# Designed miniproteins, single chains, continued (3), part 39

Each design is a single chain, and the fold is of that chain. pLDDT is the mean over its residues in the fold that is shown.

## One batch from the design tools (miniprotein)

Design m9340
Fold by ESMFold2-Fast:
Structure m9340 (fold): chain A 85 residues (1-85)
Amino acid sequence: FSEEIIDQAFNLADTDKDGTVSQKELRRALLKAIKEGVDPDIIDALAIALFLMKVLGLKTIDKETFTKLLKSNAAKRTLKAYQAD
């Protein structure tokens, strides 16, 4: 994921502009992005971030953690598995 895609995905999820996103906010942003036909890379970033938050037990994350998760090897492996199905 590019930093531009990460920024757009975070901004879609951070609806209250508090600089953090919850699993609920990511799920809402993901469903809205799918419904509105948003860029597939943004949809993938939202989906991967939500999945990683769930498996790591993170209730809320800031933009630094969000960026780190999406640039991780776990995110790369998850994206490949998702695209293979």
Scores: mean pLDDT 74

Design m9341
Fold by ESMFold2-Fast:
Structure m9341 (fold): chain A 90 residues (1-90)
Amino acid sequence: SKELVEELKKLVEKLIKEYGLGSVIVSVLETENEEEIKRAKEKAEEIIKEAAENAPKIKKAYVLVGPVNDEKVIEEARKLAKEIEELIKE
């Protein structure tokens, strides 16, 4: 669901702002086309590399790519949210 993807983005923004995390990178790319998924994955890898060079306080980087109406993509988004919450508790 697009709603779950939007909630995940808001959660990440809140974590960075309220808890002063150096960076938690979440790349969430909504696409239903296999060629777009490939390009999105390549762009996500570039973002992760750039962030790793510029922010040594990054503990984890995450990439979620796929159609938001796919049950597997939704499940991965929920799993990612849980992992981010666990990072705050450390």
Scores: mean pLDDT 54

Design m9342
Fold by ESMFold2-Fast:
Structure m9342 (fold): chain A 68 residues (1-68)
Amino acid sequence: MSTEELVQIAAKASQKTGVPLSAAYDAARMLFVEGKSEEEAIDYLVREYGLSERQARELVETIKELAK
């Protein structure tokens, strides 16, 4: 996945979920660049951004759907 594609996915996910763009970008990078699991990305978002597990899971699911 290109950096441009990653940024576009993160921006759309941020807009759809209402979470900050930085959180969406970090999640997308973890999933598609770093090869982290969904649970690792969710745990990171909860710890570093203070998102609820529900918000973090919605963000990850939105990112995965947009990357199809």
Scores: mean pLDDT 85

Design m9343
Fold by ESMFold2-Fast:
Structure m9343 (fold): chain A 72 residues (1-72)
Amino acid sequence: SVPEEVLKQLAKDLPDVEELIITTEEGSFLYRRSGDTWEFVKEVENGPGPVYSSEPLTSLQYKDGIPVVHIL
């Protein structure tokens, strides 16, 4: 699961984004904006798979027009 603190920070960093794919060691998950945070929608079976990164969120990659974020 994605920590709530991370979800709230992403909502602040991506104010104009309505849908977000978050990739973790457990898989890729689609979230939809809900006010100042994100609501879990579903697991993305065709997602990029788990990726590990210690780098700040300074740039985003996109999959089918939806931004993709990788967390540890």
Scores: mean pLDDT 67

Design m9344
Fold by ESMFold2-Fast:
Structure m9344 (fold): chain A 73 residues (1-73)
Amino acid sequence: LTKNQRLLIESTEGVMRMTAWVMKKAKVSDEEQKEKMEKFLKKYKDSLSKSGVPKSAINEMIKKIRDYWEQIR
């Protein structure tokens, strides 16, 4: 991953941490949390693809974001 791609992941992790905290406090169901996360990842993947990010880098970024989400929720 490039330096800018790593910084983007770090920023995304910050947003996810806040979102996880809010959903936990609001007692959002596991099913609803998964649906929200999958919608987010789909939009994120589409945005990266539209910006010309290589598919291999997109896959690595999505994996890191998904792994991080699973650790904090």
Scores: mean pLDDT 78

Design m9345
Fold by ESMFold2-Fast:
Structure m9345 (fold): chain A 101 residues (1-101)
Amino acid sequence: SPVDRARERARELLEEVKKLIDEGKLTPEQADAFRDELVRIFREAAKEGATPQELRRLASEVGAELDELIENSKATPEQKRLLREAHQRLLAEMRRIIDEV
């Protein structure tokens, strides 16, 4: 299904984010790029027929996973701040997309 494909793609991106954090390589530009890619995956699922209920569930799953990753990461306080800002922006964009379905 569209939402199942989106979930797998999101999981792959979150694993890449974790690796960059662990390696101390995550930049603000990369955080923005990952946010934009997650938004794109979510938007594509919506366009391919994912229901509002499926999209809300996916948003909750991605949000929870990202929050857990940020909290448990070995990132610096400044890196964690940037990740939390990107997370809040991602949540806002996902809610906007759901409202348009």
Scores: mean pLDDT 79

Design m9346
Fold by ESMFold2-Fast:
Structure m9346 (fold): chain A 70 residues (1-70)
Amino acid sequence: MKITDEEIVLALALIYAGIARRLDGLPQETVDEIVRFAEELAKTKPMDEALKEVKRRIDEAVAEVQRQRA
């Protein structure tokens, strides 16, 4: 079975966003937006750049949730 860079980016985005949802309380809507963002990045960016940008987006979303609780 051939695993593509796009599939790796999507799988990792789903895992990272899922963890943030469970641990940091990210809304499902935000998770869905992050996954969609990862799908678009995977088509246009190298895997390493796409993963860095996805992680940054997740970190920013977590920081926003934390600011709303403060």
Scores: mean pLDDT 80

Design m9347
Fold by ESMFold2-Fast:
Structure m9347 (fold): chain A 93 residues (1-93)
Amino acid sequence: SVEEEMEKIVEETVKLLRENGMSEELIETVESILKGLIEKIKKFPEEKQKEAKEILEESHALLKELLEAGVPPEEALKKAWEYLNKKMDELIE
């Protein structure tokens, strides 16, 4: 399901942040925020849920690219988060 795919992206994002030295307190905050976002997305029409999943995948890919380029974890997360919020805002008007 789209929900299970989104939950997998959150799990992979949390793992990526841990591997790059982010504190467990910040990771728990990020996980909580992303899980809350999934709960909101579940209320969208099915087509927009699929688009929201693609935006989450793009945001995760950006985070990974920035971390691989040596960007500090907090800065990489901020940039990926700004991208996610911009794309989600465009999706819901």
Scores: mean pLDDT 86

Design m9348
Fold by ESMFold2-Fast:
Structure m9348 (fold): chain A 88 residues (1-88)
Amino acid sequence: MGEDVKEALKLYEDMLQLPLRIAEEKNDPSLGIELAQQYIAQLQALKAQIEALAAQAGVEVPAGLLELFNKLLEELQKIIELFKKKLE
């Protein structure tokens, strides 16, 4: 379990920079917003699935994992706000 979680977390950390990198390379802030919104939707869906499965199994979701999902979602929202400023 620990290895799969760490691998997923590193992928999501890399994904935080991917909308920035692609939008800068393409000079397209709208694309950056779209990609960040897609990542937010995917993270929210994954979080909901993990919480639902944990509830059905009668186990606790690790607090650190939930906190990390929330932090990743907050960082993606900040990226969207930065791109919105570039569109002004």
Scores: mean pLDDT 73

Design m9349
Fold by ESMFold2-Fast:
Structure m9349 (fold): chain A 89 residues (1-89)
Amino acid sequence: ERERLIEEAKARFPALVAETRANSPPELDEAIALGAEGAELLIELAQAELEGDGERVEELERRARELVARQREVAETDEALRALAAAAE
């Protein structure tokens, strides 16, 4: 059931974000926040599809693509890259 999957994602995702943030360098806070925003858009997209709102689905898909571009820009910055390299080691 898609409604259950959406609600489970809503319930579990904030905890995963909080745990990731707690165990990650502060320099990654912006990247983690953008990732959380992306996941929220995907959950909302799933809800719009469940409701049969094709117009909203298309709008949310556009917003998701724009968010992915912003996430890439953050990841490509020197500070973001250094933080990722330090965390990966």
Scores: mean pLDDT 70

Design m9350
Fold by ESMFold2-Fast:
Structure m9350 (fold): chain A 69 residues (1-69)
Amino acid sequence: MSEERRERLFELAREEVRKQLPDASDETIEKLAQTAVETAEAMERAGFPVDEELVRRIARVIAQAYKDK
């Protein structure tokens, strides 16, 4: 994944996490967004297609898991 693409996907993930966890600290939101992007990068390396929609879905799942703990 290119650095520019990674940054774009990180911003999308951060927006989705913030929507799910509006009361979370910026640090928490950024860490969850980074986890979503790292998950997407791992999927792309494994041969799965990664687009903006998939990253948003991954971010939502991660944020929901965090909220439900």
Scores: mean pLDDT 81

Design m9351
Fold by ESMFold2-Fast:
Structure m9351 (fold): chain A 94 residues (1-94)
Amino acid sequence: MKELELDITGGMALIALSVVLKLAEKLASEEAVERLRALFDETAAALNARDIDAAIAALERARRLVEEAIPDEEVREESVRLIDLAIEELRRLQ
């Protein structure tokens, strides 16, 4: 049961980060998009390794990057909210 819960929660976290990445592709610099893509890959690798702490750390770094790189306030706030929800759900599995 906990294995399935991590797979579902991790999958939802990657979906949330994918949505944020698509928004960043329209609004942020190419450099910021590449950095966010690297953090997506790092989060996916951590989840595949079942390293919840590493996945949360990568998401927290993505959150900071989004706050710095997305100039639109509404999109930035919503993107941060999506990442915060993913972090909260992963923390419940620790």
Scores: mean pLDDT 85

Design m9352
Fold by ESMFold2-Fast:
Structure m9352 (fold): chain A 90 residues (1-90)
Amino acid sequence: MREEYIKRAGEAGRLGAEEVIKKLEKEKGLKLSDEQKKRVIEEAGRRVAEAAAKSEKPLSQEEITEIAVSTALETLKKLLEEEKKKKEEE
């Protein structure tokens, strides 16, 4: 029961991250590899699941969305910085 809830929260986090990626690709012309997209999605799901596991009560939809969006944006920023560094290394 509780484990099912945590898994469901993680899945919601992954979906939220996917939507953030799609929006940024359309608005900013951002081009991410499938591997980079997977990393962002999985990190968001992991963070939401961890928050759900630590919470005394079930997370609200707003809390899940906030964690997913924040995590996706942070992970994307780190990936873009790494990609820039990799390109500069020849």
Scores: mean pLDDT 77

Design m9353
Fold by ESMFold2-Fast:
Structure m9353 (fold): chain A 70 residues (1-70)
Amino acid sequence: VISKIEVVGNTKTKDSVIINALGLKEGDTYSQQAVTNAEAALYALNYFSEVKVAYDDATNTLTVTVKEKD
């Protein structure tokens, strides 16, 4: 299960906006499909030029890395 969600690279977009669009919460089951769906949802916002979602099995941390459009 996902124990922590970390957001990186956001400067003008709030963490809450990204987490709400992600569709994942702490306590949710991790799957590769969930990562794919999350990346697609963040791209659909059209706020980001790059989106990467990675999961660390050692810490159960989901890391969302974004690059905002200028």
Scores: mean pLDDT 78

Design m9354
Fold by ESMFold2-Fast:
Structure m9354 (fold): chain A 86 residues (1-86)
Amino acid sequence: MITEEVRKRIAETEKKLAEMRAAGVPDDELRRFERESTVKIIADALIRIGYEFELELVRNDPSLSDEEKEKRIAEIEAEYQAALAA
């Protein structure tokens, strides 16, 4: 799963790089974008794994109240969205 997701993200990054080159973006900015995209691909994959594990733990925890589960899920979702937006 993670390897295929990384491959797909790399292909999308290559497409965007081609578009940016066509738009006249300088080589230095293209290299920066490529590096940042690579870091985000890796970070996103790790964050996603953590997100899914945390959700399953919350959903399957019989000791948590519905209110506690809702609050925890909202917090996890907010952190995941913030990380993806970075």
Scores: mean pLDDT 78

Design m9355
Fold by ESMFold2-Fast:
Parts: structure tokens; C-alpha cells; sequence
Structure m9355 (fold): chain A 65 residues (1-65)
């Protein structure tokens, strides 16, 4: 939906401003690992899950272009 697309853009803008290059979910620890200008960030909780899904979706879309 248009609302979901807006949320996705805002999340991606925040990620870009933070200098994040990639986001991965560590299945062993259940935590999100963020790579970028910040050496390493580990995010937990539902917000991290939403971010991981959004970034993974964008990556898949880019790979298919």
C-alpha cells in the first residue's frame, strides 16, 4: 500500500543517513547485525525485525533489476 511504501522510504532514508551498507539477521543469537560507517550495531526487538524485512525486500528488488 502507499502507506507501507512511505514507511519503507523513511526507514531506508534513516539507514542511508546512518551510513549503513548492509543488514543481516543472526539466526543463532536472534539479533540484527548492521554494517556501515558505524563499525557494528546490534539491534534487538520487533523494530529490528521490521527493518530487516524492509531492507531484505529492497535488496531482492535490486537484484532482480
Amino acid sequence: SSMEERMRREILELVERAGVRSVRLDFETGKLVVEGETREQVLGGSAAQILAVSLSAERLIEERK
Scores: mean pLDDT 55

Design m9356
Fold by ESMFold2-Fast:
Parts: structure tokens; sequence; C-alpha cells
Structure m9356 (fold): chain A 61 residues (1-61)
């Protein structure tokens, strides 16, 4: 289902947010990361790798 909630911010802010949410590491937290990593176009490409890694963690949990 839709997990994308766009935020306006820099790639650095997207990475910081992803890292902060990642610290809470759980199945539910990984789902939350998917939304947090869905920033505007400039940030989405920068966070694509991190998003994929967190999705892999969700699949392994």
Amino acid sequence: GPRTLGFEGSPEEAEAAARTVGRLASVETVASIDRVLSFGPDAEEATAGARAAFEARLAAA
C-alpha cells in the first residue's frame, strides 16, 4: 500500500531522518522509514539505497 509521505528537505536531512528512524529498528519502524525517506525529487535519489536496505531488513524480520 501507499507508504510515501513527501517531505521537503535536503539529501542530508533525508539521510539524518533515515538514520534516526533506523535506530528504532523493528518491522513497524522499517515501515515508517519508507515514508520518512520519501522526500522531494532531490532527496529521493540520495536515499534510494538506504530505503532499499531498510526494505531488506523488513523482509528479513
Scores: mean pLDDT 48

Design m9357
Fold by ESMFold2-Fast:
Structure m9357 (fold): chain A 82 residues (1-82)
Amino acid sequence: MREEAERAVRRLREAYQEALRTGHGEVDLRSGDAARATFTAEVGGKTLTIRGFPADPEVARAVQETLRELGVEEMRLTSQEP
């Protein structure tokens, strides 16, 4: 796995654990060229906020696979910026 993908997955897993522990977790997965969009996911009655998605398709795929593994079934786009 690319270092960027490993970093994104690690940060996502940390935010997930924080959400389970405190009721809310937040992670910024934007690359420099990615559109600025915020997503909210429900995880076991807790809230996970994801800021942006990686522009690299390989990194984005790793993030999506990790979200599936964590049981994140629903994500809502809450804000979007160019």
Scores: mean pLDDT 71

Design m9358
Fold by ESMFold2-Fast:
Structure m9358 (fold): chain A 95 residues (1-95)
Amino acid sequence: ASEVKALIKQLKSTTDDTTIVQLLKSLAKLAPTITDPSLASEALDTLADVLDNSTNPEVIDAALAAIKGLLKSTTDPDVVNRAIALILKAIGKKL
């Protein structure tokens, strides 16, 4: 929980694409262990902001991995619906 919150804070303050990719990869590894729906929702909000502000394919791919990781741990319908919407948005950026 504390490590995920630290990654979210760093993602919100980071503008360097290389660092963002590394933070997203770390989040993707921890995402399947996120059982708190509130924390999962905060992670999705942060991933939405990253996708809104980036056209970099490596950032988009790393964000997709993190979203897919969240889908492995969550059964909350709101989290699932938001995750699916973000996957569709990320795919749209690759067109």
Scores: mean pLDDT 81

Design m9359
Fold by ESMFold2-Fast:
Structure m9359 (fold): chain A 138 residues (1-138)
Amino acid sequence: DDRKKALELLEFARRLAEEISKDLPPEAQEFVRSLFLAAAGRLVERGILEFPSEEEARRALYREAAEIARELAKNTSNLEVAAALLLLAEALERQDDELFAQYVEALVRLERGESLDSLPPEIQERIKEKIEEIKKNK
């Protein structure tokens, strides 16, 4: 039953999002949950409901989540927000959950209108470097 398999994938995505975002502020947790449910929704719409292992299901969700983040980056006029979205997409592709969480927190703070200078120095540097990469593609 495709409906049962779709619900199982959505539940897996929800649990995975909760685990990754457990130490983040509520607004950041909500972003991660929405991102992973959207990723699972895309897999369901394409009829991709079965995976040989939980690890392969996780990789597929991370890949879809990264693609959604890249699409969001293309659709924003805010270069700092675009850079944060591209950086968290790269962290997802590497399965670096700690770095992903740091970039999600940075994204949420930037979207609240906080200055780039309010972020940790290492995150500021990565965002500035990514902005320069975005500019070079023009």
Scores: mean pLDDT 88

Design m9360
Fold by ESMFold2-Fast:
Structure m9360 (fold): chain A 87 residues (1-87)
Amino acid sequence: MPSIEELYEEILSLASPALQQWIEEFRERYEEIKSKSSEETQKKLDEVVYKTLLEVKRLLEENAPLSEVLSVLVEGAKEINDIYRES
C-alpha cells in the first residue's frame, strides 16, 4: 500500500502544471494542520488525505477533466479543515 508521500509523488508526475499548484496548496494546508494537531487528530487527517489522493490518482489515470479533480481536492480540504475545527 503506497504511503501518502508516495501518492503525492505519483500524482505530481501525472498532473498538469496548473493542477500541480493546487496539489501543492492542498499538501501545504494538510502539513500545517497536521503539525498543530494531536496524534489522534493526525490519524483522522491521514485517512482523509489518503482517500483524497487515491481518488485524485484514479481520476488522473482516467483522464478526467481538471474541474472534477479540483472538486475532489476542494472536498478533501473542507474535510481536513472540519476535522481540525472539531478537534
Scores: mean pLDDT 83

Design m9361
Fold by ESMFold2-Fast:
Structure m9361 (fold): chain A 99 residues (1-99)
Amino acid sequence: SMDEELAKLADELEDRPELEALEKVGELAYEKKDKETLGQILAVLEAEKIKLTEKIPDEELVELLKKKHAEIVELTKTASVEELAEKFKKALAEVKKLQ
């Protein structure tokens, strides 16, 4: 539900994603051609980029994260596994550079 997604996003504001674990999960998802898992990891990495770069109040940050999550969900439906893997690799590299 939307309330459950909002609560999860709020929890994610406190924790830094474990990048090495996400990289391994992403590689396995690509090998298995698991678009859903690749999209979920991409969403986590894109959210981390927003948290590291945006200097806005938490209420506005949650709304921005919610909008970005919806955009990645739609992308996951339309993009190929190869396209999602390339976006995942790029987002991972960008987060590593920002941290």
Scores: mean pLDDT 77

Design m9362
Fold by ESMFold2-Fast:
Structure m9362 (fold): chain A 63 residues (1-63)
Amino acid sequence: MNKEEIIRLAAEAVLRSAPLDEAKQYAIKVANAILNGDYETAIEILREAGVSEEDIKRIEEGL
């Protein structure tokens, strides 16, 4: 899985899980963390956004 595909999956998971007014900011933060190779921060942001552990694991497998 390439970084662009992982960012897309992470952004979609955030948009499904977080409140609409917060979802865009979480999606941007996750995308930036993945682009910087800061995968620990990316996973933490996903948890804060309310993404399920199952979706987080799927994204983590692509990192």
Scores: mean pLDDT 81

Design m9363
Fold by ESMFold2-Fast:
Structure m9363 (fold): chain A 73 residues (1-73)
Amino acid sequence: MSEISDDELTAAMAELQMAVLRAVARSAKAPPEALALIEAGEREVRALIAAGRPREALEVARRTAAEVDKLMA
């Protein structure tokens, strides 16, 4: 079996962070602005992973979470 590379693990972490953020926002009945940010962030994360830029994808996921937190506070 091939070992998971740091880049593959980073991509998986970015996708997981976005999935958790979406689930939490839906459960908390987040405002439409927060859901729109999550959808935009998910698109950017997928595009960056497809382009071979998983570290940038993780940065986008973290930034999206921070912006959503501001809207939910």
Scores: mean pLDDT 82

Design m9364
Fold by ESMFold2-Fast:
Structure m9364 (fold): chain A 61 residues (1-61)
Amino acid sequence: EELYREVLEIARRLKAEHPDMPLEVITAKAANEVLKKHPDADIDEVSRAAARAYQELRAEE
C-alpha cells in the first residue's frame, strides 16, 4: 500500500504540472520515479500500483 500511495502522490503532482499529458504517461513516469527511489522494489508490484493510481485519477475526472 505504501508504494501505491507514493505512486499516486507523484502522479497527482505530475498531472498538476502537465494537465495535457495522458494519464498513461503520467502514471508510467510516477512508477519510474518510485523505482528510482526503491530499486529493490518488485517491478510487478509497482506496475500494479501504477494501474491503481491510473484508475483513481481517471475516476477523479
Scores: mean pLDDT 80

Design m9365
Fold by ESMFold2-Fast:
Structure m9365 (fold): chain A 82 residues (1-82)
Amino acid sequence: DDEEFKEAVKKGLKDREILEDIYKALEEQREVLEKEGDLELAKLVDEALEIIKKILESGELREEDVERAADLLVEIRKLMGL
């Protein structure tokens, strides 16, 4: 269920160690998508990376940033068929 995945992601984004792991996984996935020429998915991953980087650098968890990052990760998951 996309909503269950979204809630799990939102909880993960509030845990700094999990957030760092998510960031690393997205960086690795972004490189793969660029090599495969999936530019639309790569753009969504880039948007998620920018939000997560902002949270990691500022140390501030803004609800708007958490919601947007979670929505992007749900969309990425759907487009990847996961």
Scores: mean pLDDT 80

Design m9366
Fold by ESMFold2-Fast:
Parts: structure tokens; C-alpha cells; sequence
Structure m9366 (fold): chain A 80 residues (1-80)
């Protein structure tokens, strides 16, 4: 499996988790709650990363995407 394809799959799975949690928290706490807004920002960051990964497989881009995915995963665990 190519590293870029692995990162794209990981990003897809993370995007699904963020979307599900955002929908649940929006129903429970309201769409303007700080946690829901943070999840919306994470969805935007994930969309930017997906675009970058689809346009380039350069080592620098892959490393940056991997680091940013790790940060997003940590932030998501803090909200969960």
C-alpha cells in the first residue's frame, strides 16, 4: 500500500468520525457550542489536507499531512 493512499484512507475515516461527533454534539448542545465549532474547523482542516494529498505525493507534503493528521486525532480524542 502506498503511503499517500494510506494517509487518504486515514483522513477519510477521521472525517467520518468528526462528522458523526459534530452531528451528535450539535443535537445535544446546539450548533454554536464551542466543541461543535471546533469540530467544524477540524472538518475544514481535513478537507484542505485531502486536497493537498490528492495533488501531490512529495515527501514534504506527506510528512506535513501525517503530522497534521496526528494533531487532529489528538484534538478529536480530547473532545470525545
Amino acid sequence: MKRREELIERLRELSERVAELAERLAKEKGETHPEVLELSMLQIELAVLLTALKQSDEEEVLKEAEERLEEIEKRLKEIE
Scores: mean pLDDT 80

Design m9367
Fold by ESMFold2-Fast:
Structure m9367 (fold): chain A 91 residues (1-91)
Amino acid sequence: ELEEYYKALAALAGQAEIALDMAKEGEEEEAMRLAAGAVEALAEVVSPELGEELRKAAAEALKGDPVEALERLAEFAKRKAEELKKELEEK
């Protein structure tokens, strides 16, 4: 369960970075659609409780300016993935 959440967050971090590059190139609408789609797809592969947590955190990050929003999403996903990786390694 936590391993699947870690994988989902690592994948989200990668997708958020791709979306951030697109937004910086002026494709802000497409970048935001990519990020939102990634959040929904990844939320569906984890437990309902973890999926809801992911959706809420992403909704909080994806506010205001697209570049700033995508930077927040990427940073959130990276930080949370690192925290979960440490938790998984403490076995």
Scores: mean pLDDT 80

Design m9368
Fold by ESMFold2-Fast:
Structure m9368 (fold): chain A 77 residues (1-77)
Amino acid sequence: AREAALEEIRAADRVLQDTADGKVSVDEGEAAARRAHALILELAEALAEEYGVSAEAVRDGAAAAYAATMAFLASKK
């Protein structure tokens, strides 16, 4: 389950890289960003334990990264 979710997050990151390079649409990049954010929230406690931080810090960091990604993607429309 965790490995599958991490692989899906990596797949979403590849889509975001392709969006930044102009290889895929901004809408596809936005969908990938939303999916990655949702998966990180589901894994927040496990990621917090692995990295020695609080689950709240993981969630806050994910929210900030998601907001920055969506703002970047909006600038490409």
Scores: mean pLDDT 78

Design m9369
Fold by ESMFold2-Fast:
Structure m9369 (fold): chain A 71 residues (1-71)
Amino acid sequence: MELNRESVIELLEELIEELPEEVTREQLVAALKKRGLPTSVAETIAAEIFRFVGKEVLTREDLRRYVESLK
């Protein structure tokens, strides 16, 4: 699947405002699915973010850093 990089950035920036301060991979996948992404796509994006951050729990700051890495 080809999701436009700008669309991913915009989606993640919107999610940062709605997510809890600390987010598990399961919670991030659920949030992405709630935004209309298929399970496989949501899991792929979450896996990439968690691989980038290198933690089991993501903070809003960690997600913001990942978004900046895409620009």
Scores: mean pLDDT 79

Design m9370
Fold by ESMFold2-Fast:
Structure m9370 (fold): chain A 88 residues (1-88)
Amino acid sequence: SEVAALLDEAEAALAARDFYAAGQALARLEALLAEAEAAGVLDAVIAEYGERLAALDRALREALAAASEEEREAFFAGYRAARAELAA
């Protein structure tokens, strides 16, 4: 599952304190969830991965709250870079 792979990637990035990679993974995960919504399968994805998605959101918010300004900048730089690549 692509959702599972992106969750694994985001979780690994946060554990490694790689905020740039975490931002990229979150942007890709968000895009995949938007595609699932458009395909009419979002409810099935949330049924399967909702707990992991909620846990990731909490972990990310806690990590960003404790992060330096540089780490927060790295996260949003990674997020924006992935969003720009997905829009191209």
Scores: mean pLDDT 88

Design m9371
Fold by ESMFold2-Fast:
Structure m9371 (fold): chain A 62 residues (1-62)
Amino acid sequence: SEEEAKELAEEAAARVREMIAQGKPVEEIKAEVEAFVRSKGPLSEETGEAIRDAVLAVLDAA
């Protein structure tokens, strides 16, 4: 559970970093993250929070 949350958060963060490097607008990045989360099916609240925090950290650092 914790391992899966970390792996999914790292995957989402990596995708966001790639999109930022490509110059994608924040709205497209948000849509892609939402699609990524939806593709994984129902997630625990902990996993969702880990993904959200990782994505926000990357966006705030950019």
Scores: mean pLDDT 79

Design m9372
Fold by ESMFold2-Fast:
Structure m9372 (fold): chain A 65 residues (1-65)
Amino acid sequence: MRKTVLRAVAAGLELMAEGVNARVEVKDGKVVIHVSSEDPEALERAREVAERFKEQYGGVELVVE
């Protein structure tokens, strides 16, 4: 769990740096990333970040608002 929490924080910070409005939470060792943006490029970057974490940790969910 602790490693997942640290990676979730890192993912949230990286997404915010990409210019999306991001909120990251951890539930039962699973990372849930909520993103919102008017910029399709920023949303694409958010998806790439989420897919990378999902590939490495298996417990990542992306919610686009």
Scores: mean pLDDT 69

Design m9373
Fold by ESMFold2-Fast:
Structure m9373 (fold): chain A 59 residues (1-59)
Amino acid sequence: TPDMKQLISDILLQIGDELNALIQARKAGNQEAVEQALARLDQLSQQAVAQLKEFQAKE
C-alpha cells in the first residue's frame, strides 16, 4: 500500500534524527542521553520492521 511506503519513509527520517541526537550526546559525554537515543532507535527500528511486514500484506 502506498501509505505504508510513506510511513516507512517517515520512520527512516526519525531514525536519522535520533542518530544525530546519539552523536551529539556522545560528543557531550551525556551517557543518559546516549541510552535514551539508543532506546528510541530500537523502538523506531521495531516499528519500521513491523510496518514493512504489514506492507508485504502476508500472514
Scores: mean pLDDT 79

Design m9374
Fold by ESMFold2-Fast:
Structure m9374 (fold): chain A 92 residues (1-92)
Amino acid sequence: MSLTEQHTLMLEGIPKSVTEEEVKEYLSKFGEVSLVNEEVDPETGESLGVFRVVFASPEEAEAAAKKLDGSIFKGHKIKVLTPEEYEKKKKE
């Protein structure tokens, strides 16, 4: 993983009704969140249920990943992927 990618996590399993603001608020208890961006279909504009999250440091991202993977948010189980794992999944 490049140094730039160490700050970034992909979160799957979040309901399409959840906003970037709600995700950022939830994640702020795990580390300093620099960016939350919802992955959407560019043609339909619909949420894919995946959020790209950038933390202030690689250490915060790693700690957050360990705590968030398999955790429950609003009744849904979160899966944490690296950007590389997410890109591989999109190509399948």
Scores: mean pLDDT 75

